# Ledger of designs, part 36: designed miniproteins, single chains

Each design is a single chain, and the fold is of that chain. pLDDT is the mean over its residues in the fold that is shown.

## One batch from the design tools (miniprotein)

Design m1243
Fold by ESMFold2-Fast:
Structure m1243 (fold): chain A 100 residues (1-100)
Amino acid sequence: IEKAQEAIKRVRDSLVDFLKEQAKKLSPEEKKKVEEELAKFEKEVEKIIEEKLDKEKMIEKMIEKIRELKKRLSEIIKDPELREETEHALNTAIDKLKEW
């Protein structure tokens, strides 16, 4: 039970750290939009943790939020290489959660 919450927190923290570093490589306008999407994502993940759902439902909701974030970031990031790196990191996070 506790292990699912820790997995979600670990994935959140890893993605947030990665995306903050990627944002440093973006234009000021893109960086602002990425930071706004990250703030929304962190808030939504916190709500998932607070809902005290079962393991499967919690993982399902987390994967959904990562997919939404991936779609939004792909619209914001114009550089093809940075966009591909960002999509790869988000897909890797989804795959790790699916192993639960």
Scores: mean pLDDT 84

Design m1244
Fold by ESMFold2-Fast:
Structure m1244 (fold): chain A 72 residues (1-72)
Amino acid sequence: SMEELKEKLLERIKELEKEAEELKPYFPDQAQRALLLIEIAKRSLEKGNLEKAEKAVEHAELLVREAREKLE
């Protein structure tokens, strides 16, 4: 359902914010880009644009994953 998708997106956003903040000392530019995408995702959810929110979350997840791989 749309409600379940929205709930799952909010959960992903919360986790991504935490991970992006943790990456700031190591990859400040990449972390800041991820946080900007998270902000876009939140605003898109407020407007009911689930598709835009999902795409922003996916892009933020990619940036966070790439940064984390460089720490391993």
Scores: mean pLDDT 86

Design m1245
Fold by ESMFold2-Fast:
Structure m1245 (fold): chain A 78 residues (1-78)
Amino acid sequence: DMSEELEEMLRAGLEGAKENPENKGLLSMAVGYGVLLYQQKKYKEAIKAYETVLKLDPENTVAKEGLEKAKKELEAEE
């Protein structure tokens, strides 16, 4: 399953970005992890990923928009 391997790779990018916030490649992978989780409708996990990205890169537009969308989807399910 290609989606599981991609998810693990992007998740590793998020963990790497926490230790190396100056590495733009790892930050890009961290954003991609949040986007992938949102597309898979894993909204709670997407929220956590986007919040982590925004702590490291507060101006990241994709993470800001993704966080708002994921929160709205999660509220609609409850």
Scores: mean pLDDT 80

Design m1246
Fold by ESMFold2-Fast:
Structure m1246 (fold): chain A 81 residues (1-81)
Amino acid sequence: MLDLLRQGAASLAASGHGGLIGNVVNTFLGALNNKDFDSAEAIIRGLEEGARIASKTDPEHSKRVREIAERLRKLLEEAKK
């Protein structure tokens, strides 16, 4: 279950399409709203993995995705207390 969320987020993050990243962020926020912290963490890890994949083909996109993942990590840590 969590592996599928991580892989999905990684695939979308690696795609290089900005609109897809927005969908991943919305899914993360939904997980936080439902107190599903495991799913939220899987999404962050997926974004980090996708950024690494994208770094070989689009370093600028990779950097932007990594910055988004870092911001989401801070939100998750705050939501967990």
Scores: mean pLDDT 79

Design m1247
Fold by ESMFold2-Fast:
Structure m1247 (fold): chain A 83 residues (1-83)
Amino acid sequence: MIEELKRRAERLEEEYRRLLMEEMSESVELIKAAVDRLVNTKLEGKKEEGEKEVEKEAEEAQELAEKARRAREEARRLREEAE
């Protein structure tokens, strides 16, 4: 039983690391895109449109962060059970 829990914890840790890597890469890309849009839209005088894009990208980054947090909590719980 404990060995099975350890293997599950390992798999969840790998998933957690994958989610973190994807979130970090995606968050950075979203921030870059938002900054680029704000600069471009201000140049054209479309301030309001740029603000909406930034808000959407921030919400997406927040959701990814929550997914990684949940995976980490599950991995931690399985580790406790295995130990």
Scores: mean pLDDT 63

Design m1248
Fold by ESMFold2-Fast:
Structure m1248 (fold): chain A 60 residues (1-60)
Amino acid sequence: SIKEKMEEVYKKALEEIKKALEAGDTRRVVDIIQKFEDELKKLGASLKEIAEYRNKLYKE
């Protein structure tokens, strides 16, 4: 389902963010989040769903 694909993209973004934070590369974190939002848009996610996932990433 579309929701399963969104969750897969979220898990990949979360892994990349954790690696970037471990390296102290906060600029890379911003780039990863922007790429993640674009991937969700391509999957047909609503603006509300994208905002919810963005908020989840910022809780890390």
Scores: mean pLDDT 79

Design m1249
Fold by ESMFold2-Fast:
Structure m1249 (fold): chain A 66 residues (1-66)
Amino acid sequence: GPLEEAVREALESGKPLVLTVDPSIADIVSKMVVETMRRLGGKDIKVEISKDEHGLAVVTVTGTRA
């Protein structure tokens, strides 16, 4: 699916995956991204959640491929 493809591209490129979502779903979205990245062989997974000036959650996930 689209999330799995985005995670795969992030792992292959070494670039952070950044998602802007409603704050009410930020926790579940971050968990889904981390789980997907781990399932695809990602290591040293870091997740950061911040809020923008409009109150939206910015979820930034980084990881490396073995």
Scores: mean pLDDT 83

Design m1250
Fold by ESMFold2-Fast:
Structure m1250 (fold): chain A 73 residues (1-73)
Amino acid sequence: ATPEQGKAKADEALKLAYEADKYSKNKLEGQFLAGVAALVAGVAKLLADKGYGDEATALAERGIKLAKEALSL
């Protein structure tokens, strides 16, 4: 994966994390997991900015999964 692809995935993860923070029904567990997803997405963006496309993409995909789990709560 390119750094640009990693950054795009990280931006997607961050948007989903913010949505999960706002819309999760379980405010304690859902908001906590949304916060973790946002942190993971932020690290993925840093890796993409440093040129680590594969690592950024892998972390961003984990962030997306965490955000979707948070949103389902």
Scores: mean pLDDT 82

Design m1251
Fold by ESMFold2-Fast:
Structure m1251 (fold): chain A 97 residues (1-97)
Amino acid sequence: MSLGVRGLLARGASKEELERAAREEIRQLEEAARENIEKAKASTDPSIAASYLSAAGLYVIELRETADAAEKAGLHEVAEEARRVAEELKREIEEVS
């Protein structure tokens, strides 16, 4: 669903809808971040590589925001998963930098 966890939470969506939306957001954000990290690794231009790592960093921030929204909705397991994924991606970005 296009609203994401924050939008659905604001509208009073069901816990089941919030959980499904949160898991989908985590998956999409992780995929997008990893794609940008791989593009940075493949780039021979430092400026282009830095741009991809910057984009990956924005997805890490969005994962943390998704975790906070999930936790407020009582989705503690999903929130911890999002935080774990964000921390793993942050380490990968630091390793490439």
Scores: mean pLDDT 82

Design m1252
Fold by ESMFold2-Fast:
Structure m1252 (fold): chain A 97 residues (1-97)
Amino acid sequence: ASVEELEAAKKAIEELEKAGQITIEREGNTFIITTKGDPLAEATLEEVAEILSKTPYLEVEIEGDTFLVTSLLPKEIVEKAKNLLELLDILIEILKK
């Protein structure tokens, strides 16, 4: 994924979370994104999942209404990110270099 695609994916996640269409939970290096069942939100998340799956240091798995985003970055770097959006900011900075 390009930096521009990652920035677009981050914005889409932020807007969906702000609208209450998704919830994001953290378990170690894995972020668990659950939808509220809105078909438009699910379509947006499918596009986001495609971008994230093409992003270095990320693995994406889809399980029904749940999207699992796992970071392959060192634990120390992942622990500095308070949430998924901050982790995506770290990846954007890495890709800019």
Scores: mean pLDDT 82

Design m1253
Fold by ESMFold2-Fast:
Structure m1253 (fold): chain A 64 residues (1-64)
Amino acid sequence: EFEVVLKSSLKNSKEQIEKVFKSLEKVTGKKFKSELEVVEFVLDEAGYSDEEKKKILETMKKLS
């Protein structure tokens, strides 16, 4: 059952990502080209440094 739930969660993540894009575009007025741009924006708002943001984004790209 847990494995079935995890597979469903992965399918739902794509829909959640699209909703996040749409919500952020409406709230900020900024249009995002990719999921990584959304993550970068969130990290910038949270006060992460450019060097920290770069490391996180590079790690995410390698894991994807």
Scores: mean pLDDT 66

Design m1254
Fold by ESMFold2-Fast:
Structure m1254 (fold): chain A 96 residues (1-96)
Amino acid sequence: MLDREVEVTLALIAVTIGYLSAQRAGETEAAKKLKEARDYVVKSGEAVRQGDYETAAENLRKAAELVDEAAKLSTGPLAQDLRRIAERIRELADKL
């Protein structure tokens, strides 16, 4: 089992890769949602460092919702990858 800080960092990396992929594909509205999701994952990481796991979980759930919205605005493999990322972020929120 990974440390909570490491798991949140991996979520941040996954959302950032999704954001860069959306930008490269010209999916501007999906990219905007992923940028917002990234900000919530960053806030979750700050909350984990403070031992505030409730606030961390709430921010991760908001991030997952935004990633799901980005998936709906995307097509093909990117949409599938984003749905998997959202599911993993929700699983992480439940484990905090």
Scores: mean pLDDT 87

Design m1255
Fold by ESMFold2-Fast:
Structure m1255 (fold): chain A 61 residues (1-61)
Amino acid sequence: SSESATFSSSAVMEDLAFPFRLARRHGRVRVVFADGSEEVLSLDEFLSRLPTMPEVTVSAP
């Protein structure tokens, strides 16, 4: 799980394929925010925060 991708509040359904694959495989995703903070979020938590989220990097937890 060395894969990562950058996402923003403008992400569309096609852009979400990678976080969906990570959540399906691991149950959670690791999110790195622009300020350098990191959180491990469930798919539901990630999707609920996405509209208000600045550009973030998503990877396996």
Scores: mean pLDDT 68

Design m1256
Fold by ESMFold2-Fast:
Formats: sequence, C-alpha cells, structure tokens
Structure m1256 (fold): chain A 85 residues (1-85)
Amino acid sequence: SLRERLEQLEEELEKAIGELAEAMNAGDRAKLESVRKRLEELKRQYEGLLEQAKAAGDEESARRAQELIERTTRLIDVADKLLAR
C-alpha cells in the first residue's frame, strides 16, 4: 500500500539522517556526498508517491509524501552547505 511504502521510505530517511550526522562528525566528505545522493533518490521516490496519492485521491498519503519531500529538501540543503566548507 502507499502507506506501507511511505513508512518504509521514512525509515530510510531516518537512516540517512543518522549517516549524515556520522559523516559530519567524522569530516568524511566522500560519505557526505554519498548521503546527499541517497537523499536526492529518496526525494524522487517521495515525489512519485505524491503523484500516486493524488491520482488515488488519498489526501492523507499525499500530505505525508509532501512533508517527507520538504524534510528531505532541507537535509539536502544541509549536506550542500557542509560540502561547501
């Protein structure tokens, strides 16, 4: 279901957040670049789920997908700022 897929991808986002924190703490630039790429992939998956939710008239799943897109976008911005240092 859309709900199960969103829950699964939210768990992947939480994992990526942990990896971002570890990479930042270690100053691991290669790991930061890897996590940034993973966040971009997750954002694309959320955008696909948002379109599926809209097509299905599933307002709850659409709202969740939008929140995850916004959260992922903020994390990509954080990773970009860290990589610019």
Scores: mean pLDDT 87

Design m1257
Fold by ESMFold2-Fast:
Structure m1257 (fold): chain A 77 residues (1-77)
Amino acid sequence: MSREEVNRIINEAGKEFLDELLAEGVPVDVAVKISEEAIRETREIVEKKEKEGIELSPEEIRDLVREIGRKLLAEYK
């Protein structure tokens, strides 16, 4: 995958996750903050994996954004 394609997938997954949090009644400020952090952390992990010669699939990238986002939401308590 190209760097541009990876970034597009991460951003799309982050938007989907933001919409999911808003639908669940998470406050807008919290949902935005968590989604932005999930995007950042996912990007860092993908970059680390690229340095190790590991390419993540689009599905794995989407799952990673959701997993990180849900973990961050749980820690917000």
Scores: mean pLDDT 84

Design m1258
Fold by ESMFold2-Fast:
Structure m1258 (fold): chain A 68 residues (1-68)
Amino acid sequence: VSEEVKKLLEEFEKLVEDGAPVEEINRTIAKIYEAIKKLSPEERKEAMKRLQEILDKFQARVDAEEAA
């Protein structure tokens, strides 16, 4: 996986864990998708799998905020 994509995924996971605003997290997700478009099919599959794991954590957080 590209170093750029790895850094963006690490940043995204940290933002989710730190409770950053949804707007900031969404901007980071957009950057990740743009970076992933530049990858090979194999690298894209790996990056998308990790992105989905972090997205699942983010969705759980959003659902909790909406329930409050």
Scores: mean pLDDT 77

Design m1259
Fold by ESMFold2-Fast:
Order: C-alpha cells, then structure tokens, then sequence
Structure m1259 (fold): chain A 110 residues (1-110)
C-alpha cells in the first residue's frame, strides 16, 4: 500500500542517517561504548521496521516508535559531544527529523 511505502521509505532514511552518524563517531574516535549503544539502537529500529512491514502493523505507531529511538540515539551523541557547535548541529538535526516524521504521518492520514 502507499502507506506501507511511506513507512518503508521514512524508516530507511532514518536508518541511513544513523549509519552516517555511526561512521562520523568512528572517524572522530568517540568511545567504543557510545558507538555500540548507537549501533544497538539502529538494530532495534531495523527490527521494528521489519516486523511492522511483515505483520502490517499501524504505520503511525511504528513511526512514533522509530522516532523515539532515533531521538534517544541523537541525545546520546549530544551528551558525549564536546564541541558546542557540533552539539547545536545535532540538536537541529533532531528537530528536522521530528518535523519530517510529523509531515510523513500527516500524509499517511490523508
């Protein structure tokens, strides 16, 4: 369905963003424990995506769960980031992704 495609595309974009963030954290030599925690959250989002698509679960509830996990991951990055400018960039990224997910949810409700 069109709703399933929107869920799939949005979840895939969030997963891809977390992959780029993980690569950034590795390049910046963040603590391995922090990197592993973000990798664990990404795997949890991937499982939620797969289960929702397999079982035809509610796409809005699924997106809410994915967004909550994404925000948790970004908050961990912000807490462990030492550069104030980079912290503000991650805060803005969090807000942009939240707005994007809300926009997609509205499209699903149409």
Amino acid sequence: SEKEELLKETADQIIDELKHIIDYLKEQNYDESVIKEIEKIKKEIEKIREEALEKNLDPIETLDKILELYEKAIDIVIKNEKDEETKEQFKLLKELVEKYVEYVKKKIEE
Scores: mean pLDDT 90

Design m1260
Fold by ESMFold2-Fast:
Structure m1260 (fold): chain A 72 residues (1-72)
Amino acid sequence: DFEERLRKMVAEAEPKMEELREKKRYDEGRRIIAELLREAARYVLETSEDPEVRAEAQALLARVDALLEELK
């Protein structure tokens, strides 16, 4: 009886737990990518003298900073 009730509860909760796991993994993935892009943009700004490339890196850094604020 208890085992059957437990299996039913798990089956009913599984879809909600999957949705929560997917959102958490998505947000964590976005944070990791944002941090990598931030480091890459900073590296470009320190090493590149091309004005167009520097402008792209500055724009990327601003977008990444905004994304990291959203993920707090």
Scores: mean pLDDT 74

Design m1261
Fold by ESMFold2-Fast:
Structure m1261 (fold): chain A 89 residues (1-89)
Amino acid sequence: SHYEEGQRLYAEGRLEEAIAHYEEALREDPYNIEALENLARALEELGRLLDAAATYFYLARIYEEVEKDQEKADEYLARALALLERLAP
């Protein structure tokens, strides 16, 4: 699957290729939490902080509205906000 291929590429440090495969996995299932979590981490590691923050905001929304996990929603929201604070003026 695209998710499994993305995980393999992530493990190899091939972050841009991993991101492409996670994005394909999310086109097939937009609520794939594992793909979203790994996409956000890969974007953050690559320094794509705005894209990472947007992905963490989306992940927080899914945990709040779909999973009904407020603790996880709050964690991802806090991470997204922290990344936005790190963006240069």
Scores: mean pLDDT 86

Design m1262
Fold by ESMFold2-Fast:
Structure m1262 (fold): chain A 81 residues (1-81)
Amino acid sequence: KEKIDEAYKKFVKIASQKTPKEAVEEGLKLMEELIKESNDPEIQKELRDTIKKARELLEQGRYEEALTVLSEGLMRIKKKA
């Protein structure tokens, strides 16, 4: 729970300070780190699904949509943790 709250705060800061593309790249890195730190299989699954969808949008150049996916994913996980 604490690690997820910290990651969400870091993501919000990144999204406010970086370009949309850079924010997506940093957000993906944060989520991958959360998977390694999490002991909850349901949280790990939610993180993996969010990463997959956000990467697909990043590949398509849809940076704002990818940021929305990352933000919503982190908020869902924060509420579950």
Scores: mean pLDDT 79

Design m1263
Fold by ESMFold2-Fast:
Formats: structure tokens, C-alpha cells, sequence
Structure m1263 (fold): chain A 61 residues (1-61)
């Protein structure tokens, strides 16, 4: 079951995926991060990857 940190990242990634200004590459990375947060037994690695994806998207704007 997801930690509060993983739930927060899930909500942030879901909002990002609804942003029409995202490039296709950013959409693919955000979708991959979302899937990992939902399905990975290695929650710490999934959280790390999701944070990296979100940070990269913020820097590209």
C-alpha cells in the first residue's frame, strides 16, 4: 500500500499528464513514472524516479 509520499507523487504526475503543453517525451516519462509508483514493489526506487521526472519537467518550462 502506497506511502503518503507515493500518493502525492501519483497526484502530481496525474496533473502533469493532463497538461497539454507537455512534449511527447515528457508525457512518456511521466506515464512510466506513474506506472512504476502504482506497480513497483521497490517503492523507494519508484519514488526517486518519479521525483527525477517531475524535476526535469519543471526545468524544461
Amino acid sequence: HMSEEAKKLYEELKKVLNDPSLSREEQIRAAAALILVLTSDDEEQAIKYAKEVLERIKKSK
Scores: mean pLDDT 77

Design m1264
Fold by ESMFold2-Fast:
Structure m1264 (fold): chain A 94 residues (1-94)
Amino acid sequence: SDGENARRALEAMEREGIKDEDDKTILELLEKGDYEAFRQFLQTKHKLDDKQIEALYRRIVLQGKLIKLVEEKAPQEEIEKIREEGRRLQQELA
């Protein structure tokens, strides 16, 4: 689920020692399934439009999927496909 993927991303972020309070807040809101608060937070604090919020949401979900595939030792081809999709989304946000 998207909430499970967001939780995996949050756990990886904490393990790597990332201390961005905003990123942590974003992932916690997604884990709780509070998509309205997630959207409102990004619109208000970061002034993101709906397209940017949707792209960020998809990127977080993909990050969680990538973590799951690596932990489950999925085929390298499947892992690379998710990494490629993430790179494409990052280019769309730039």
Scores: mean pLDDT 73

Design m1265
Fold by ESMFold2-Fast:
Formats: structure tokens, C-alpha cells, sequence
Structure m1265 (fold): chain A 62 residues (1-62)
């Protein structure tokens, strides 16, 4: 997988985990980040940062 595909897969996983936990805000955050990456051609650094932000928020909520 390319870095972009890996980022999208990770955000999909984070969104699914948040939804399963009933954390709708974190799930929406992950979905929004995926939409941004899909719609806009972001640098790899920006994509990585979005994944880390979503993961950090999810990890703290867990």
C-alpha cells in the first residue's frame, strides 16, 4: 500500500473502533480526516499528522 492508502486504512479502522465504542465525536473526526485526504492532495506529512491527531484523541478516550 502507498502511504496514502495506509493512512486511509488506519483512519477507517479508528472510525470503526470509535463507532463500536459509542464515541461518535471521535468517529466523525476520523471520517472527516479520511474525506480530507481523499478530496485534497495533502503532503505525506499532513496525512501522517491527521492520522496521529485522530489516533491520539481515540487513545485518550479509550
Amino acid sequence: MSPREKALAELEKLAAEAEAAGDQASAQGARNAKDIIETWKLSEASQERLVEEVRAARDRAL
Scores: mean pLDDT 75

Design m1266
Fold by ESMFold2-Fast:
Order: C-alpha cells, then structure tokens, then sequence
Structure m1266 (fold): chain A 81 residues (1-81)
C-alpha cells in the first residue's frame, strides 16, 4: 500500500545517496547502518511524524552519532513521505 511505497522510496533514496559509500564502509559501520535502516522500515509511520530532534535522538540510540548522516537520513525520510 501507500506505506510500502514510501518505505521503498526511502530505501531507493538511501541507495542513491549513500550506496557507493555504504559498500566501502567498515563492517561494524555497515551493521550499525543496517540496524538503523531496519528500525526506520519497522517504525516508518511513527518516525515521519517526529520532529528532527526526536528523530536524531532515536538515531543516536541506534549508534548513528554523525550529525551529517543524521541530518541526511532525516531529509531522506521527509522526502520519502
């Protein structure tokens, strides 16, 4: 449905933005990113309704501490919505 299409759009936008970088990332970083992406997929409807500060706090709890990556993931989430 609409939710599935938005999640698919988010994943496509992530691949277009980070795919090449992600493929070259260290294994530990890849695992952290995979957990964050899985969390975003599983909680997409809730996450699109969060403000930036709440969303970035959630990413930090998942191990995403880089401010640039936090900002870009937030932008991709809003673009996919």
Amino acid sequence: GDLEQRIKRFKSLFQDTFGAWYELAPQEEKETIEKALDFIEDNFEQLVNLDKDSFTAKLKSLGITDAGLQQTLYNLLKEAS
Scores: mean pLDDT 81

Design m1267
Fold by ESMFold2-Fast:
Structure m1267 (fold): chain A 78 residues (1-78)
Amino acid sequence: EEEKRKEAIEKATEEMINLLKKYGSGPLVEKEIEDIKKIRDAILNGEELEYTSDAQKKAYEAMKRVLETAAEEILKRE
């Protein structure tokens, strides 16, 4: 069960990164990919997300929710 959840989070992360790469390339896309990977790692390791501003905190919380929701959808399809 726990392993399936981790695999779903990894798959959701990969799908989001692939969508970002379809939209373009450059520093902004690279930064978004790095942020998504950090959030993925925090979810998988059960670690707290670090942030430097209130805006970043809200963005990270929103991205974490999106990844967890996408992973739940993947698990329901299995």
Scores: mean pLDDT 77

Design m1268
Fold by ESMFold2-Fast:
Structure m1268 (fold): chain A 60 residues (1-60)
Amino acid sequence: MTPEEALKRAQDALAAARALGTPQAEEAEVYAQKGIELAKQGDAEGAMKYVERAGELLGG
């Protein structure tokens, strides 16, 4: 996965977390924001680990 693809997935996860508004979603926002930061630094692998964690928090 490219850093640009990871950035888009992290941004999508942040938007989903903000739309949901649950306590788990608030935690997922923090992980998604960290994923955005890492993707902007070129770390696609690190970004995706945070995106996956955000997804787990949003999906149960």
Scores: mean pLDDT 82

Design m1269
Fold by ESMFold2-Fast:
Formats: structure tokens, C-alpha cells, sequence
Structure m1269 (fold): chain A 85 residues (1-85)
């Protein structure tokens, strides 16, 4: 699905220390837009995968600073959309 592909793309970008803040924000924005048409369960599953990928990247020292803030912003947006469903 489009949502599954967007989650997989964001997971890959979070694991890559060379990913720019702009690339991470763009991937996050795409995922958030796709999530608006999904069920609460699908949004929760997507948010859980992004959270797990974000935590792993931080622990492996692949994600920090503004890139970490971009990941947190995406997670917050997904949580807010999930609450509206």
C-alpha cells in the first residue's frame, strides 16, 4: 500500500545519518498526508513503526539534533490524526 511504502521509506531515511532535515521532513509530511485517509488502527501501526525506527536510530547514534526534531514532529502529527479518527 501507499502507506506501507511511505513508512518503509521513512524508516530507511531515519537509519541513514546522511539524510538531510529537508528529506526527513518531506518523507514525514507525505506519510502524514497519507495517514489522513487511513483507519485509527493503521495510523497507530504506522506511528509505532516510525517510533521504533526513531528510537533505534538514536540508540545507534544515526539520528540527533534537527533530524531528531523532524522525526518527533512526524510522530506528533500522526498521533493527532489518530485521535481524530
Amino acid sequence: SELEAAVAELEALLADPNTSVEELQAAGDRLVELAKTQSAAEITAAASRVLDATVKAIMEQQLSGERMQAAARTLRALSEIGREK
Scores: mean pLDDT 84

Design m1270
Fold by ESMFold2-Fast:
Structure m1270 (fold): chain A 77 residues (1-77)
Amino acid sequence: MSRKAVEATAYALRGVAYELEGRREEAAREFIRAGKLYLEMGDPELALFYFERALRLRPDSEEARAGLEEARREIAA
């Protein structure tokens, strides 16, 4: 669990760094990675946050959309 939390945080920070550089494609990819790890850790609220952020950067991302729908289902349950 602790190791996954460190990995998720690292992906999120890389996403922020790419976003600040205007690298939207790379930023979205890193946020999707963070979101997937937060789902694996049982934190659908943080997963939703990162998938929504990825989808704002890449509205056509099937991965971000699928992850967002999974996170919403986990929160609603």
Scores: mean pLDDT 85

Design m1271
Fold by ESMFold2-Fast:
Structure m1271 (fold): chain A 86 residues (1-86)
Amino acid sequence: SRVEELRALAYEQRATADYLRSTETFSERAQKVMEEKRKELEKEAERELERLKDLPPELQEAVRELLEARVELDGIAAGHTEQGKE
């Protein structure tokens, strides 16, 4: 089902974020960049969830889980980019 597919993607993205987080010791600068990017993406995710209020509750929760996982993954990716500059 779509709900199962979205939850599977969310778990995969969280696993990837956890793996990437474990592969490096991030500098304070990289950690700050990650936190700032995460806050920016959280605001975008809230806006997207507001647009999805017409969807069934189970599907809304699955999309929320995917967006939360994506925020974490993209936040870590920003940290890796900043770390690479050092």
Scores: mean pLDDT 80

Design m1272
Fold by ESMFold2-Fast:
Structure m1272 (fold): chain A 78 residues (1-78)
Amino acid sequence: EEEERRKRIERRIQLYKDIADAFKAMIESVYKIAKKNIEKLPPEEREKALADLEASYQRSLKTIDENLKKEIERLEKE
């Protein structure tokens, strides 16, 4: 029945969204801790460490968003 199929797809989409949100929250928590620790470094090392951390953080968020989008599009086409 189409209604049961729709509910199954909706539950899978919601699960992937919840997982993505959980990963983002975890990555943000790690980022905040790392940033606070980097602020204790000498100024010359701090700038590079912050830039590397920011690049890694943005890359992680982008990967999560791109993977979520692809998974949702795949499930919606089922």
Scores: mean pLDDT 82

Design m1273
Fold by ESMFold2-Fast:
Structure m1273 (fold): chain A 64 residues (1-64)
Amino acid sequence: SKPELLNEVVSGDITWRAEVVKDGDGYLLRVLAEYKGHVSLVEETRFASKEEAEAAAKKMRLLP
C-alpha cells in the first residue's frame, strides 16, 4: 500500500521523516533523513502492527 507520513522532525540542517507502509500482514517503518536536498533511508524495520511501528518511532523521538 501507499506510505503514510507519520511525522517530520527538523534537527539542525537535517529533516527526519517517519513513514509507515502496510506490507502483507505487517507494517514497515521507514526513517528517512534529508540533508541539503539529499535523501537517505536510515532505517526500515518490519512490525506486526501499526501501533508497534508508531511506538518505535516515538522511542526514536520521531513522534510526540
Scores: mean pLDDT 84

Design m1274
Fold by ESMFold2-Fast:
Structure m1274 (fold): chain A 76 residues (1-76)
Amino acid sequence: MEVLRGSRILDYSVKEVIEKVKKGLAAHPDAPVKITKETETELVLEEVDPETGAVARATFTEYGDKTLYEGELITP
């Protein structure tokens, strides 16, 4: 099992990030991306590569007046 991680601070509130992400997903309903967790302070998205079984996970967490973005790629 191998995990590639990255993180960055987004200069947007978590509420703005959640709204933008949900709007983007609504515009692309056939995208293989799922919301696995949604709260007022956190959004988690996962996409599974059907060929490799790799899981791409994006986590957006409230970080004061900004949002902490964490990306992970998890291979079997």
Scores: mean pLDDT 80

Design m1275
Fold by ESMFold2-Fast:
Structure m1275 (fold): chain A 66 residues (1-66)
Amino acid sequence: MPEIEFEGDNPAAIEIAKQAALGLLERGGTKAEGVAENGLAKVRDSQGQVISVPVVPGKARVVVTR
């Protein structure tokens, strides 16, 4: 079961970062970290791969570990 940590001040940005981290984790690795800032979410997996997706303005950080 993945262990999920999240922090931030924008619930919508947190949710988008969380979903991006979970999607990346399902495709590889055992840990993924998602960050959403200023309309852009960056998600990094345990292999150092990074993707960027548009999000609502705000700050969010999500770490997913299984």
Scores: mean pLDDT 59

Design m1276
Fold by ESMFold2-Fast:
Parts: sequence; C-alpha cells; structure tokens
Structure m1276 (fold): chain A 89 residues (1-89)
Amino acid sequence: MPRSYGVRVVIRVENPKDARRAARVAEESARELGMDVRVHVDEEKGIVTVAVSGADSIEDARRAAEEVARRTKRRLEEEGIKVEDVEIL
C-alpha cells in the first residue's frame, strides 16, 4: 500500500500572532493520537497546515485528521484563541 495516504488540516486563526501556538496544540493533539504529522506555520496569514500521514488507508487518515482538527479547535478556544476556519483537505 502507498504510504502516501495523507490528509491536510488547515487551521486559520483570527490573530496571526497565535498561529505558532495553534501549531503546537495541533502537534500535541496529533501525538496523542499516535499519528505522524508535519506542521507548517504561515505566521503572516495566521494559517497552520497539519499534514497527517502514515495511515493504512485514506479513510483512517481522514478520521485521524478530523480528531486532530476537533481537539485543536477546542483547546485553542479554551485558551481564548479565536479560530476563524478549520478545513480538511
């Protein structure tokens, strides 16, 4: 099976200065789920991209990405960080 089964989680924060914090929360959430992730931060635009990989299927990758997105958004909102959008690609 191709180890290229991956899904991206794109998180937009209202304040670009919070992007680095959002990236850390997303990475911690992914680690709790045992997923291999690469995180990219666009601090100028306030965008965090989490590339989830290492899943046995695209369905497993998507399920893991949805849990990362859910946990990340909830934790950021609990910290008072406003999340503008979350998209799974």
Scores: mean pLDDT 80

Design m1277
Fold by ESMFold2-Fast:
Structure m1277 (fold): chain A 112 residues (1-112)
Amino acid sequence: VFDYLNKGEVYYLQGKYDEAIKWFEKALKEAEEVFGKDSPLVAVAYLMLGKVYLKKGEYDKAEEWFRKALEIAKKTNDKELQREALRGLATVYRQKGDFEKAEKYEKEAEKL
């Protein structure tokens, strides 16, 4: 899982978003199979997929992935992962022009 996440991150940093998605999807599948669907590693893979779709300008897909990451992060009480997912959602809503929702998610992240 970590090797697939690291490979996805390398492609993401290079701006190779379709390659990054491929590796993050492999990381997601392995994390689900090895650690279960509600594991923190599944949430990390969701977060990374959200970040890639955000960079591609696919805001609806980015929102879906960040929401899935946030749900698991709340179940596992992972404050750092909750902050990352909430900041991702804030950025998505800002890009969509929904500044009220963006501010709401940003404030929720700051309270963690």
Scores: mean pLDDT 86

